# Designed miniproteins, single chains, continued (3): the designs that were tried, part 83

Each design is a single chain, and the fold is of that chain. pLDDT is the mean over its residues in the fold that is shown.

## One batch from the design tools (miniprotein)

Design m10866
Fold by ESMFold2-Fast:
Structure m10866 (fold): chain A 95 residues (1-95)
Amino acid sequence: SVEDLVKRMAELGRKLVDAIRRKDLEEAQKILDEIEKLAKEISKVASPDLKQQVDTIVTLLKSALDSAQKGNYGGARFLTGSALTLMDGLLEELK
């Protein structure tokens, strides 16, 4: 189901946050690549509204990794926090 795909994306998002917190940017990039692949799969079955929300979350996670790669861990933390908040809200709507 699309709900199961979004739940998997949320799990990967939490793993990405942990990788960034540990400053394992190589692992973070691998997880982000998996998230982007999963987001493309969601886009094939999602409503336009759900697709827009998923695209926004992915954009925030990409910006968070970019901030971390530039040494801006404060910015990365803010952006990952925003992405996870949106993701949790999306999961509540899909219940």
Scores: mean pLDDT 87

Design m10867
Fold by ESMFold2-Fast:
Structure m10867 (fold): chain A 73 residues (1-73)
Amino acid sequence: TLRGEEAARLAREAVERAMRKLGKERVSALEIRQAESDNPGGASAVGMAMKDAGLSEETELSAEEIEELVLTA
């Protein structure tokens, strides 16, 4: 599991790419994992941060919200 600034950067990049691929402003950890099979580190960081925050992997969040969760996990 990734933590800190590096994890937040990878998570943000994965979210932004998933948003572009899906045409959405908010994405879930599940959607990121499915869209970013080539970058599992970012998807894993999102999933762990959401779990630590008590959120399901289907909860949709913005890139900023996800980055904040990863930094605080």
Scores: mean pLDDT 75

Design m10868
Fold by ESMFold2-Fast:
Structure m10868 (fold): chain A 68 residues (1-68)
Amino acid sequence: SALAEELGRLVRELGLRAGLSEEAAEQASKLATDGNVSVALAAARDLGEAAGDPELSRRIEELALQLR
């Protein structure tokens, strides 16, 4: 779905901003796009502060909850 694709893109962006490798960020993005909303929620919780972008974390949480 378009929402799942958007969720995956935001998870990838958050991971990269938090200092994850391109490969790790891409893997998390793919899991979120494939419907694993728990990965997206974990990323928002664990990486949001390190990324320095609380609005991005909040947006990920909002989209993940809509996909449940």
Scores: mean pLDDT 82

Design m10869
Fold by ESMFold2-Fast:
Structure m10869 (fold): chain A 74 residues (1-74)
Amino acid sequence: SEKIKEGEELLRQSKLLREGIERNRKEMEELARQSPDPKQSEETLKQGEENVESGLKLSDSLEKKGKELLEEAS
């Protein structure tokens, strides 16, 4: 079924995006930790939080669409 394949691909993309978000979060935390400037560290962490929020919303959307396609195929 085409819907099963598309649903599975969207779930895979959602998972990969979440993994990427987690890696980026750790990288931003490390960059903030290495910065000697407290204001720069705070700005880096805030930017990281905004990126995480946006990415999680996209990941959730992909997961929901993937699940809906799999349910429609059942």
Scores: mean pLDDT 84

Design m10870
Fold by ESMFold2-Fast:
Structure m10870 (fold): chain A 56 residues (1-56)
Amino acid sequence: SLQEKAAEIARKAATGEISVAEAAAEISKLTGVPVTAADGEALSREVVGLVAAGKI
């Protein structure tokens, strides 16, 4: 479910519904780990790949 929430946040950032900075802040709150905008972009690419592969 954390992965699914992160995937949803990443998709919203990728589609422009929210900013990458906002997505990074939300993921930081969910995981308790500091995430930067650059980390958010990298995570967005990885999560989109996992979704396309049917892994989450």
Scores: mean pLDDT 67

Design m10871
Fold by ESMFold2-Fast:
Parts: C-alpha cells; structure tokens; sequence
Structure m10871 (fold): chain A 71 residues (1-71)
C-alpha cells in the first residue's frame, strides 16, 4: 500500500542517518554525528505527522541511543 511504501522509505532514510552518525562517532567527529542525530529526530517527527507512531518510536529510540554515545 501507499502507507507501507512511506513506512519503508522513512525507515531506509533513518538507517542511512544512523549509519552516518555511527561512522562519525567512531571517527571522534561528534559535531558531525550530532547533525545526523538531528536528522533522525526530524524523520521521527515526519513519521508522527503521517500517523506512523511505531516508526517514530523506533527512530526516536535510535536517536536517544546515539545521543548517549555523543556525550
């Protein structure tokens, strides 16, 4: 369905942002990593606007885990 396609697209975007954030954390580039973490939070907000609360919750959890690594 169209909603399933939107769900898959948002999850693929989130996976790419998460991967980029992790790569920058491993390199010690925490300011760059924070940019991608902010991107994850934006994608989560878009998911909630679309009524995809389960997707939003999963992405928000990933963002929180990454934020703990940037501290």
Amino acid sequence: SSMEGKRETLMRIAERLEKSALEFIEKGKLDAAQTYINGLRFVAKLARELGLDDVAEEIEKKAKELEEKVK
Scores: mean pLDDT 89

Design m10872
Fold by ESMFold2-Fast:
Structure m10872 (fold): chain A 61 residues (1-61)
Amino acid sequence: MSLEEVAKEVAEVVEEGLKNGESLEEIRKRVQEILDKHPEIPEDEKRWLLELAVKEYEEAL
């Protein structure tokens, strides 16, 4: 899976979590599980995607 596909999956998880009223902790756990399945993605990119997910959640509040 490409970085773009993983980023899209992360964004979908954040969107679904927000619609379902999930906490930031629940969304972070789901995002981390997705990132853990992709060892081909550099750690710096994984940290960026996780940070992006947190910012998207906070800005939607």
Scores: mean pLDDT 79

Design m10873
Fold by ESMFold2-Fast:
Structure m10873 (fold): chain A 89 residues (1-89)
Amino acid sequence: EADKLLMEGNMYHLSGSVALSLGDYKLAAEYYGKSSDYFSKAISIKETPENLSNLSGSYEAYGDALKKLGDTKKAEEYYKKSREYREKA
């Protein structure tokens, strides 16, 4: 069910934010990546402006974590994905 996927996505996003605040950029990237996977699955089941905005936010956070890890090219790709989903919402 999309609602459970959204809860999982939000949980991983929060965990990523905590890891980021502690300077654990590798763990932050792992959690934000999982968050975006769950929101992407939720959208494939039910597309709403809210879950499009959630996926956009998780892609941006994942890009931020990747940039902190020095992976600027991948960060830019996820920033582009974030913008695309923000425009759809």
Scores: mean pLDDT 85

Design m10874
Fold by ESMFold2-Fast:
Structure m10874 (fold): chain A 100 residues (1-100)
Amino acid sequence: SAQVEAVEQVIKLGEEAIELIEKNELTEEKVQEILDRLSELSRKLTDPEVLKLVEGFAVYLLAAYDALKNNDQAAKDRALAFMKEQLARLKEKLEELKKK
């Protein structure tokens, strides 16, 4: 389904975002590219819980970028933990969607 494909793309994009944050390579340009792509993919999502998880991921992505900009390691670690939690929940939802 279009929603299954969109969730798979969100998960891949999320994993790439986490890697950039962990390597301290997340730039303002990359944040904007990721947010624009998440917005495009969200238009294909109909599950309200999935939409809320994607929205939560975007909020923590912005928090992670702000932490990197301010050299705040504690804030970076908290944002990464929340992003990884949102991503894990998206992976669980993907498996549920594939069974339908």
Scores: mean pLDDT 88

Design m10875
Fold by ESMFold2-Fast:
Structure m10875 (fold): chain A 89 residues (1-89)
Amino acid sequence: ELEEEVKRAKELIEKLAEETARAIVEDPEGIRKRILEDYDSLTPDQRAVAEKILEVVDMALEGAELEEIKEKLKEMLEEMLEKRKEKAL
C-alpha cells in the first residue's frame, strides 16, 4: 500500500506547510529563536529540517507573503519525503 502511504504523506505535507507557513508569518523571530536554542541537540536529519525552516523564516523576515512561504515549505517537505523513500530499502 505504498500508494496509500504516499497519498497520506502528501496530505500531511500540504497541511503542515500551511500551518507552518502561518506560524512563521505570524512570529518569524520566535520560530527562529526556538530552532536556534535547540539546534546543537538535534540529529543530522533534524538539523537538515531546521536549516530549511530557517531559510523560510529568513524569507518571511524579508517580507515574503504567506503563499510564497507555503510553496517553499511544501517543496522542501516533498524533497524530504523522496529522500525517505530512497532510505526505505
Scores: mean pLDDT 75

Design m10876
Fold by ESMFold2-Fast:
Structure m10876 (fold): chain A 98 residues (1-98)
Amino acid sequence: LKEQALELVRKGDEALEKGDYQAAIEHYTKALELLKQANAPEAVIKWVQAKLYYALAKLYEAQGDKEKAKELLEKAKKLREESLKLAEENADEVLAFL
């Protein structure tokens, strides 16, 4: 479960790097389902959510919806900041999970 979730995050990252935003969204969404089932730390869940919102922002930007892309990018930034703060507060839990 955990290994499958982390592999999906990796596949999402690869898709995002290649500009395949739809594939990135699908992989991150499935990864989040598995991470929640695995009772992943909130920091890890928020980190992957930030990646998902970033991929969504890029997809909307590519479709010409600049306003929606901007909104999603701000959500991604906020989730990333929240994730980093939680990871600092719960470093041992995050490292034990990864």
Scores: mean pLDDT 85

Design m10877
Fold by ESMFold2-Fast:
Parts: C-alpha cells; sequence; structure tokens
Structure m10877 (fold): chain A 50 residues (1-50)
C-alpha cells in the first residue's frame, strides 16, 4: 500500500530523533521515553524493533 513508503520514512525519522536525544530504543525504558516525545508513535517503535 501507499502507506508502506510513508512508514519507512517515519521509521528513519524516529531513529534519527532517538539517536539525537541519546535514547536507546532497544530497551523498554528507551521506548517509553521515545513515546513521550511529540510525533513519535507506537507504530514507529514497532517497525524499528523488528
Amino acid sequence: DIDEGVEEVGIATAIAVAKSLGIDLSTPEGQAAALALPGVTENMLRAIER
């Protein structure tokens, strides 16, 4: 679907934001911290962790 490309771009953006903030997305605590940020969604984190 057309949303597949949008998801991929969103994932790259979420990774870049997390790295810039020093958030470790491989830990539950890091994922919770990222979710507290505006613009970060659970779907972005799910796509990163796989």
Scores: mean pLDDT 64

Design m10878
Fold by ESMFold2-Fast:
Structure m10878 (fold): chain A 84 residues (1-84)
Amino acid sequence: MKKTLEVGDIKLTLYDQGDAYLLVLEKDGKRFPVAAITKDGKIYPLSTDPNVKIEKIADGKYKVTVDGKEFLVDLKNNEIKELK
């Protein structure tokens, strides 16, 4: 199922594609894939933007950084939230 977080001009959407999750970023009117995350927790980076990063911080938990703003993608609790 689709999960979306919108903060200012940044919109993060997580799509459950069955075999993997697709994380998509929309910013400044542009939409592009950030990463695919498999159901076993492997990250396949899809973005070449140096200001967009994804890292695994714990089992089922990923930190996404966009222009210095940090977000938590929590696959265990099916949640996306801004880290303050």
Scores: mean pLDDT 79

Design m10879
Fold by ESMFold2-Fast:
Structure m10879 (fold): chain A 89 residues (1-89)
Amino acid sequence: MKSPEEEFIEAVLKGDVEKALELMKKVKHPSQVVADLAYELFFREFSPEAIEALRKVIDALGDPLVREIFEAALNKDILKLSELLSKGL
């Protein structure tokens, strides 16, 4: 049995924006889960579809800290990421 968090992550990685947005509403701590997934961009290659789905999820979430983590990860700005992680999660 998969957790809502696991199903959400799978939907984002598949580029299924509609399903990801629906599943995000069932996640108890969506900002934390989305921030953790954005952080993985530093260490994993995501498909263009997965990156676009993650961007749309972050836009819908409306959390400015999570958006900054995502942009830092896309730019491989490890110093900015380290600063953000020490301040707000």
Scores: mean pLDDT 80

Design m10880
Fold by ESMFold2-Fast:
Structure m10880 (fold): chain A 88 residues (1-88)
Amino acid sequence: GEAEFERLEELLKRIEKLIEKSNLSPLEKEIVIGMLRLAYAIGKLINDAVFAAKLIRKIVEKVKPYLPEEYHEELEEILKELEELAKK
């Protein structure tokens, strides 16, 4: 419900901050953030937080190699929270 979307929005803010710390180019950062926001917007439109969480998690997993090692622990915590939201 709404509570799951509020939690997803908080996770998205944390993810966007990590992407800004990544070794991705400015254009690649914009594309990844855009994809994450689109996944959230689609989830809201179809009222399916599980779908949104699964899509966001898949995108975030692909960003891990571009993050400095110091941020990997926070990324793993975010991935775990997304996995919990993706459970039925």
Scores: mean pLDDT 87

Design m10881
Fold by ESMFold2-Fast:
Structure m10881 (fold): chain A 69 residues (1-69)
Amino acid sequence: LSPVARLVADRENAEALAKARELFKSRPTLSAEEVAERLGLNKERLIERYGEHVTLEQLEAYLAELAAE
């Protein structure tokens, strides 16, 4: 990626992480469906990787992986 494209991706990932942390403030886990809908992610891929429920740590790892691709 160009430096500019990487900065945009990092900013979008940071915004997604902030939104994810907000969702997890009152709950230790969220359903993969709710996470996918709220963050615009692929539900089937989340379920395949982490199961029907996702923790904040798992979601942060997934977002970091997407940012690296």
Scores: mean pLDDT 72

Design m10882
Fold by ESMFold2-Fast:
Structure m10882 (fold): chain A 60 residues (1-60)
Amino acid sequence: SLEEELRRRQQRADEIRAQLKKDAETYGKKMRESTLEEQYKISAELQRKADEAMAEIDAL
């Protein structure tokens, strides 16, 4: 049913957001222990993960 599909999409979106939050926390810790050069690379990786997460949610 449409209602079941909407619920499934919402649940999947919540899972994607939760994973991104966890990744952001992990990357934040790495940044504190990293050089400036490494911090730029880590920031770029996190931004890519965020962009991918948003694209997945938009495709639901």
Scores: mean pLDDT 84

Design m10883
Fold by ESMFold2-Fast:
Structure m10883 (fold): chain A 84 residues (1-84)
Amino acid sequence: LLAEAERLREAGRYDEAIALYREVIATDPSLEARARLLIAESLFEQGRYDEATELLREIMERNSEDPMVVLAAAVLLSVIKSKQ
């Protein structure tokens, strides 16, 4: 699921990638932070900045076991703010 979702995202098929990332969250809670970040990246690529910002805020506010995901979320949020 995760690898297939990433392939779809790289192909520009963002809606399909988001659907698979949501399945990843449902099936593997350990990948929730990573999958949420990839959903936010997909929303950003689609120009859906408000939705991406809200999801990135959630990622940063939640206790994540992966500090690199939190850092990546903060970086992407900074990029979105530069677009607004």
Scores: mean pLDDT 77

Design m10884
Fold by ESMFold2-Fast:
Structure m10884 (fold): chain A 66 residues (1-66)
Amino acid sequence: KFEEIFEELRKVADSSGLIEKSKAREILLKHGFSEKEANELIKKAEVGDKVRGTLLAELVKEALEE
């Protein structure tokens, strides 16, 4: 569930809280998001060539609540 996804995202974030898009996608797919859903969430949390982990976690929480 959300807590497990949040913990995995936190573990792969760098010192700036940024996650590589490939790692973020892998975690989302592992936890049951489709490739389309994962790519949409990543796009919304995108910062340059990476993803902001805290923003991605918030978007994941919202997606799971809806």
Scores: mean pLDDT 80

Design m10885
Fold by ESMFold2-Fast:
Structure m10885 (fold): chain A 98 residues (1-98)
Amino acid sequence: SKDTLLKQLILSLYSLVNSDKELTEEDLKIARELAKEYELDEEKLKELLAGKFSERFQLFVAELLYRLGLVDEAKYNKLMEAAKEKVSPLEFLKLLME
């Protein structure tokens, strides 16, 4: 289901940013609303989970991390600029782990 994919995504992002935060209902609600804004269906979410980071997916991930409180405004701005500059998936992943 789409909710299962969104939960997997949130937990993967917590792991990538070394967060000890527990998944909440509010986190899932934020992820659902943002996925709707970015027009991400189950197929696109599966592509994102498989590591296929398009510019659209990078922008989505940056905004999701910010709305979840996992990154501050400075890191959020850095991630958004990287996505707009069309950095590679590997470069984007390195920025997430900083």
Scores: mean pLDDT 82

Design m10886
Fold by ESMFold2-Fast:
Structure m10886 (fold): chain A 76 residues (1-76)
Amino acid sequence: MIDEAIRLLEEARKHAEQGDVEGAKELLEEAIKKAKDIPVVQMGARAALRHLEQGDVKGALTTLDTTITTLKLLQK
């Protein structure tokens, strides 16, 4: 559950970093759909998606890094 959300967010981050903004958006929307019960994913993925929609790739990457780190800490 959390593991799947982390994988989707890490894939989204990689796509955004490589300039594949549309691929990153699709992965973020998938994470939001699959992780309905995880508030950290809902907040972080939606914030990252908004940054990408506004052309702020750097803001999206920062948001994703924070969200992924928080999820990894919660997984332990």
Scores: mean pLDDT 84

Design m10887
Fold by ESMFold2-Fast:
Formats: sequence, structure tokens, C-alpha cells
Structure m10887 (fold): chain A 87 residues (1-87)
Amino acid sequence: SAFDALERAFLARVMAVEDALAAGELSREQAIARLEEIGLEYVRRLKAAGVPEERRRAVVDGFARYVAQRYGEEVGRRLRELLLGEV
């Protein structure tokens, strides 16, 4: 489905950021900025594809929890606030 294709593309982009961070090619701050851009683009694409708001909110909550676990609660909270503006 279009949703599954968008999710696969999103996850591939997130993995590329994590790989670049692990390789020392990105700073922590650069990785956070790229994850914010990736999340914004993904939520916008889900909305354009007609994915229901409840599902878009669940995606935002899941991604914000992932980021909070890896980068800290404040980073996850700010990402959630940013992405909810696009839901």
C-alpha cells in the first residue's frame, strides 16, 4: 500500500541517519536536525496520502518515543510538539 511504501522510505531514512551518526559522519545535533526534517516530511506525506489523523498521531507518538529513548526526553518532547503541528 502507499502507507507501507511511505513507512519503508521513512525507516530507511532514519536508519541512514543512525548509520552516519555511528560512523562519526554526523554530530548528535546534526542527527537530531535530520530526524526532525525526516519526521516532518513523513507526516506531511501521510496527510497528503489521506492517512487518517488518528494513525498520523500514533506515528508521531511512536517516533517521538524512539527519539526520546535514543537522544533524551527533551529532544523527544520537542520533536513531538514540532510534528503535531503538521498532523
Scores: mean pLDDT 90

Design m10888
Fold by ESMFold2-Fast:
Structure m10888 (fold): chain A 87 residues (1-87)
Amino acid sequence: MIEELREAVEKKDVEKVVEILTEILETGDTELYTQALQILGELAKNDPEFAKELAEALKKKAEELPPGFAVPKLRYIAKQLEEAAKK
């Protein structure tokens, strides 16, 4: 999962990043979640435009998913990406 997330980020594949991140959140694995946040934090610092595109895609995915714990986390990550991209 984490290696696939890194590859999707390097390729700027927004849809694939959203897919992998959603899967990580659904596992409930706190270590995977923490590693994903670190990758996304570096992304927002290095490529703020891609981070903004990803934030919009995550918000859209959160709207499409059934109610669950993943939805608030997707929205939280989207907000963090938007805020980091402004710095």
Scores: mean pLDDT 79

Design m10889
Fold by ESMFold2-Fast:
Structure m10889 (fold): chain A 106 residues (1-106)
Amino acid sequence: AALEHAEEALRHAEEALRAAEAGDFEAAVEHLREALVHVGAAIEALEASDLPPAVKAEALALLGRAAEALAEGLRAAEAGDAEAAVEHARRAAEHLERAIALVRAA
């Protein structure tokens, strides 16, 4: 389900944040890649869902913003930029939390 994939993406984004804060870029890269896979799966499942069109559109926009932040975080982690990796992982988690709340309320 879209919600399960979004929740897994959030878990990986939070683990990536912790890894980046610790300077563990290898773990941060792994978790950011897993988060991106789950965001993609959440988008696909959400597009196929029977959720109200307005809720679907807003949740898809939030998941798209999360994917952008995760991709920026991945680039930062691969470059060894802890500050940027932390910032982008945190933004991704915020967008995912908002998308999850919106889907749960529907």
Scores: mean pLDDT 91

Design m10890
Fold by ESMFold2-Fast:
Structure m10890 (fold): chain A 75 residues (1-75)
Amino acid sequence: VETATVERIYNGDGTVTFTITINGETREVTEPLTSGDITAVKKVIEEALKKLGLEVIRITPLDMAGTLFKVEVKR
């Protein structure tokens, strides 16, 4: 099990950029923001990481604003 840190950035154009940091590498994934609901946000994080070949095991919010997440992943 590896740990990724995911930061959510609102672009103001109906998209969200997820900055994914894993093992010292940083990657950005931009996805449409269909809802501000935290359940929808978690689903977008899972889809973004799946595109990188990573399976999400657990997502833990690190801030009250829901902009920073700890994500446990498996390859």
Scores: mean pLDDT 74

Design m10891
Fold by ESMFold2-Fast:
Structure m10891 (fold): chain A 79 residues (1-79)
Amino acid sequence: MAITSVKIEKVGDEYKITITLSPDIDVDAAYEAARRALEELGFPGEVRKEGDKIVVTLKGSEEEIQRAVAAIARAINAA
């Protein structure tokens, strides 16, 4: 399993999603998978690498955030 945890936090008008990767996962590959998933959904967002974590910042409805998280997790697990 490529992802060990996913944390979703609402910070003001934005959602901060922290995805913690398994130690055997290439962080750069996970970053590109996350970025591509957001691009395919047409959701503008910031994707950042933070050690063994991918941090995604999104604005949108809770439904849009849940769809984005599901797509990102699927893309990372497929990479």
Scores: mean pLDDT 80

Design m10892
Fold by ESMFold2-Fast:
Structure m10892 (fold): chain A 61 residues (1-61)
Amino acid sequence: MIEVKVHKLPDMTIVEVIDGDNAVIVARMSDGSVHSLVLGEMSEEKKEELLKLAREKLDEA
């Protein structure tokens, strides 16, 4: 099962999506910019899946 962690800071929101040995971290900064980091070995399809989920969770945070 995919684990999602949300960190709400005063001027930044961070979402971590973890699936086994793979993780995607997406952060929205105070200026509205969004940055992403991909960790682990995964297919492009899996990477897009986790990034999409992370962005959806970021919008809900």
Scores: mean pLDDT 80

Design m10893
Fold by ESMFold2-Fast:
Structure m10893 (fold): chain A 112 residues (1-112)
Amino acid sequence: MDEQREIQARTTTVIAFAEALKEGPEAIAEFESELPTLRRDAPEAYEEAERMRRLYEAGDLESFRELTIKAIEEYKKALEEELKKRKPNEEEKEIFKKILEEYEKRIEELRK
């Protein structure tokens, strides 16, 4: 449904920005080059990216980390809800399991 798509778009954007910050200035510049497209196509996701960027620039790393963790948790929940509504085959189940395990690992890394 539309609500789940909005959650996925917003949370995926937050996760992508956090990964870019981990990789360094070149990855950040690449992410920022996509922001005008995001503003046009998914304004709610753009607003979330702008909020994250402002927290990072202000040096509020704790709020930034908390926002990133919440986004990953929301994404996992939305993905699990999609799986519950679908009749996934064995191949699809394995792919989603790997995705969920990767995001769980990301949350653990952020809590260190």
Scores: mean pLDDT 71

Design m10894
Fold by ESMFold2-Fast:
Structure m10894 (fold): chain A 89 residues (1-89)
Amino acid sequence: MVPIIDALKKLLGFSDEEILAVLNALELDPNALVENSIEGIARWIVEEVAKKYGLPAPTEEDIKRAAEILRESKSALDLLTRLLAFLSR
């Protein structure tokens, strides 16, 4: 388990400011600890958003799709846009 900001910075190469902007937009805790993998980050995001908005527990396919979004995103804004579109379903 590592801090989410460190995990996102290492795995996606975004700046601390870009990561904070994404986390703040999703209303997620920037001090959270996550598994140091894209899949671990995806799992944390989908589970925390589901808990926050009273949504059903995410499936493994939901987590896999979120991980694909993380891997394919070209910028922090692209990531945020794609995650919001996916999570609003």
Scores: mean pLDDT 81

Design m10895
Fold by ESMFold2-Fast:
Structure m10895 (fold): chain A 71 residues (1-71)
Amino acid sequence: LEARLAALPPVAREALEWLRERAKTEPAGVTIPAALGRVMAEMPDISPEQWREVLALAEEIANRYSTKPPG
């Protein structure tokens, strides 16, 4: 997870770090769209490969750092 975050552009990394922090207190249905919306707005020329990685990491972060501890 950490190495994959470090490989992302700063805007995408910051958005996903924000998501990780918010996932502790906020539902994924709110935090994921907010983080992804920021990446789309600030990185409109993001490559399909980078966007796929951002989507995968957003889902992994929300599942891992949600308000409920992993079972």
Scores: mean pLDDT 73

Design m10896
Fold by ESMFold2-Fast:
Structure m10896 (fold): chain A 69 residues (1-69)
Amino acid sequence: LAAFEVTPADVAALDAAGRRAIADAAEALARETGDPRMRELAARTAAGDPAAGVEALRAKTEYATARLA
């Protein structure tokens, strides 16, 4: 497993397609898990909030880690 820290600046540096990909991934996880946190993060990331994008990526990593634990 690769572990790294993603900052809001890293997410803000992404183009619109990159931010949309993060939002789409968070929305897919929200539908799969039923986690209301992921729905909120998907909506905020789609709105252009880089902090929400960072949190969505961290939550995705958290779910991946939980599946492996």
Scores: mean pLDDT 71

Design m10897
Fold by ESMFold2-Fast:
Structure m10897 (fold): chain A 68 residues (1-68)
Amino acid sequence: MKVKITSEDGTEIILKEGEIGGSFKVEKIDEETLKVKNLVTGEEVILKVGETKEVKIGDETFKLEALE
């Protein structure tokens, strides 16, 4: 499993389970669930495979998409 992170400027990064990048850390919880930790705020977001969520750091919005 992996997470695609899209910033407001359209920059995309892909993080696999256990990777750190773009101020985020991706951790596997179970076979269908990932935890994305914001290393700036310490907040955590739970994502299921196929789920998309938006997170805000200051005035910037990031799109998080969980992929198989």
Scores: mean pLDDT 81

Design m10898
Fold by ESMFold2-Fast:
Structure m10898 (fold): chain A 66 residues (1-66)
Amino acid sequence: GAAERERRLRLAQLRAAQRAIERARALGWTPTRVDVRRLDDDTIQATVHTDKGDVTVTLSVAEALA
């Protein structure tokens, strides 16, 4: 149902943000801000702004929840 789809989207957005933060930290960069956006029905993009540059992760909802 719609409520289940919304819960999955929220979880996928959180997971995409976590992946972007983990990638930035793996590079030794310090996250300062996180922006998460939905590009389409199945695609989420998380951008982490850091002290050294931006890290962007684009995932499908299914990939984010894996």
Scores: mean pLDDT 84

Design m10899
Fold by ESMFold2-Fast:
Structure m10899 (fold): chain A 107 residues (1-107)
Amino acid sequence: MELTFEEALKRVSGYGLDVLSGILTESDVPELLKLLKEFFDQAIKNKIDKEEELKGAGPFIQAVLDFLVQNDPERAKKFLEEYAKKAEEAGLEMIKKFLEYHIKLIE
């Protein structure tokens, strides 16, 4: 079943809470990377370009990205570069800037 934007947003919010609660480990990185890819694929497909469209989930998305950067910076950088390019090709300036900012935090 294809994941909807609303379902992806709910999943990333839940995992963001798990990150903030300190219950996730390095072994969760592959699942979180898959989750972030599904989330940003849906955000790009639905042309999400305003923070209000995230329905307050911004801090939870940030928590999942920060966890990925801390636990697997090499895969995080590759993911961020790939999706920043996809966002640019889709004309989604907010997503592009958000992802490019996180690339700068790695190096």
Scores: mean pLDDT 81

Design m10900
Fold by ESMFold2-Fast:
Formats: sequence, structure tokens, C-alpha cells
Structure m10900 (fold): chain A 89 residues (1-89)
Amino acid sequence: MKKEEIKELLEKAKKAVEEGDAESAKEYLLKALKLAIEMAYEQGLISEEEREEALKLAEKLAEKVGEWAKDPEKAKIIAEGLEEMLKEM
């Protein structure tokens, strides 16, 4: 069940960000975003072109989040954002 897998990956990403583990934060967030994009594509919510664009944006976002996880102030904001997303799921 992709939604449940996304939740687990986002929880792992949040923990990695809180621990300052930039590599794990990037990895888990990217996996979660890729699954969410694939779900949207399978449900017909986005086109194949939009899927490719979303995947590229997800890779860039995950890379930046990994960098930001190294900064405690930025990491706190990201962790709070991930927690809000998890509450709505």
C-alpha cells in the first residue's frame, strides 16, 4: 500500500533530519516523493510529462533538504514541515 509506505518513509526522513543525518534524510525523502508522484500518475492526476518534471524537482528538493539537515536551525523547520504533512495523512 503506497500511502502507508510514504508515511513510513516520511517518518524516517523526519528522524534523520532531527539526527542531522543528511544522507539518510535525502534518501528517505526522495523515496517518499517518488512514491507519491507514481501514485498521482497511476491515478491519472498528472501526465507522463508532469511526472518526469515532478521527479526532477523531487531529486533537487531531496538534495537541498539533505544540505539543510546539516544546519540545526534549518533542520528544525524541515522536521516541523514533515510532521505537519504526516498529521494530514
Scores: mean pLDDT 82

Design m10901
Fold by ESMFold2-Fast:
Structure m10901 (fold): chain A 65 residues (1-65)
Amino acid sequence: SSDDAFFRRAVEAYEELQKLPKDSIEYGVNMVHLAVLKTVAKRNPEVLENSSLKEEAEKVLEKFE
């Protein structure tokens, strides 16, 4: 589903973030994107409930608290 695609990208972005140097431009950009995704997910909890990747997405989002 489109929700699964959305959360799959979030998980992949988090995994890529762990591989990037913390002083790189790409690291900073991915941090901002993941913070925005966390805010959107908190405002639309139904999107998480409909995702087959719910558990993986929740773990990624919690790491930004």
Scores: mean pLDDT 66

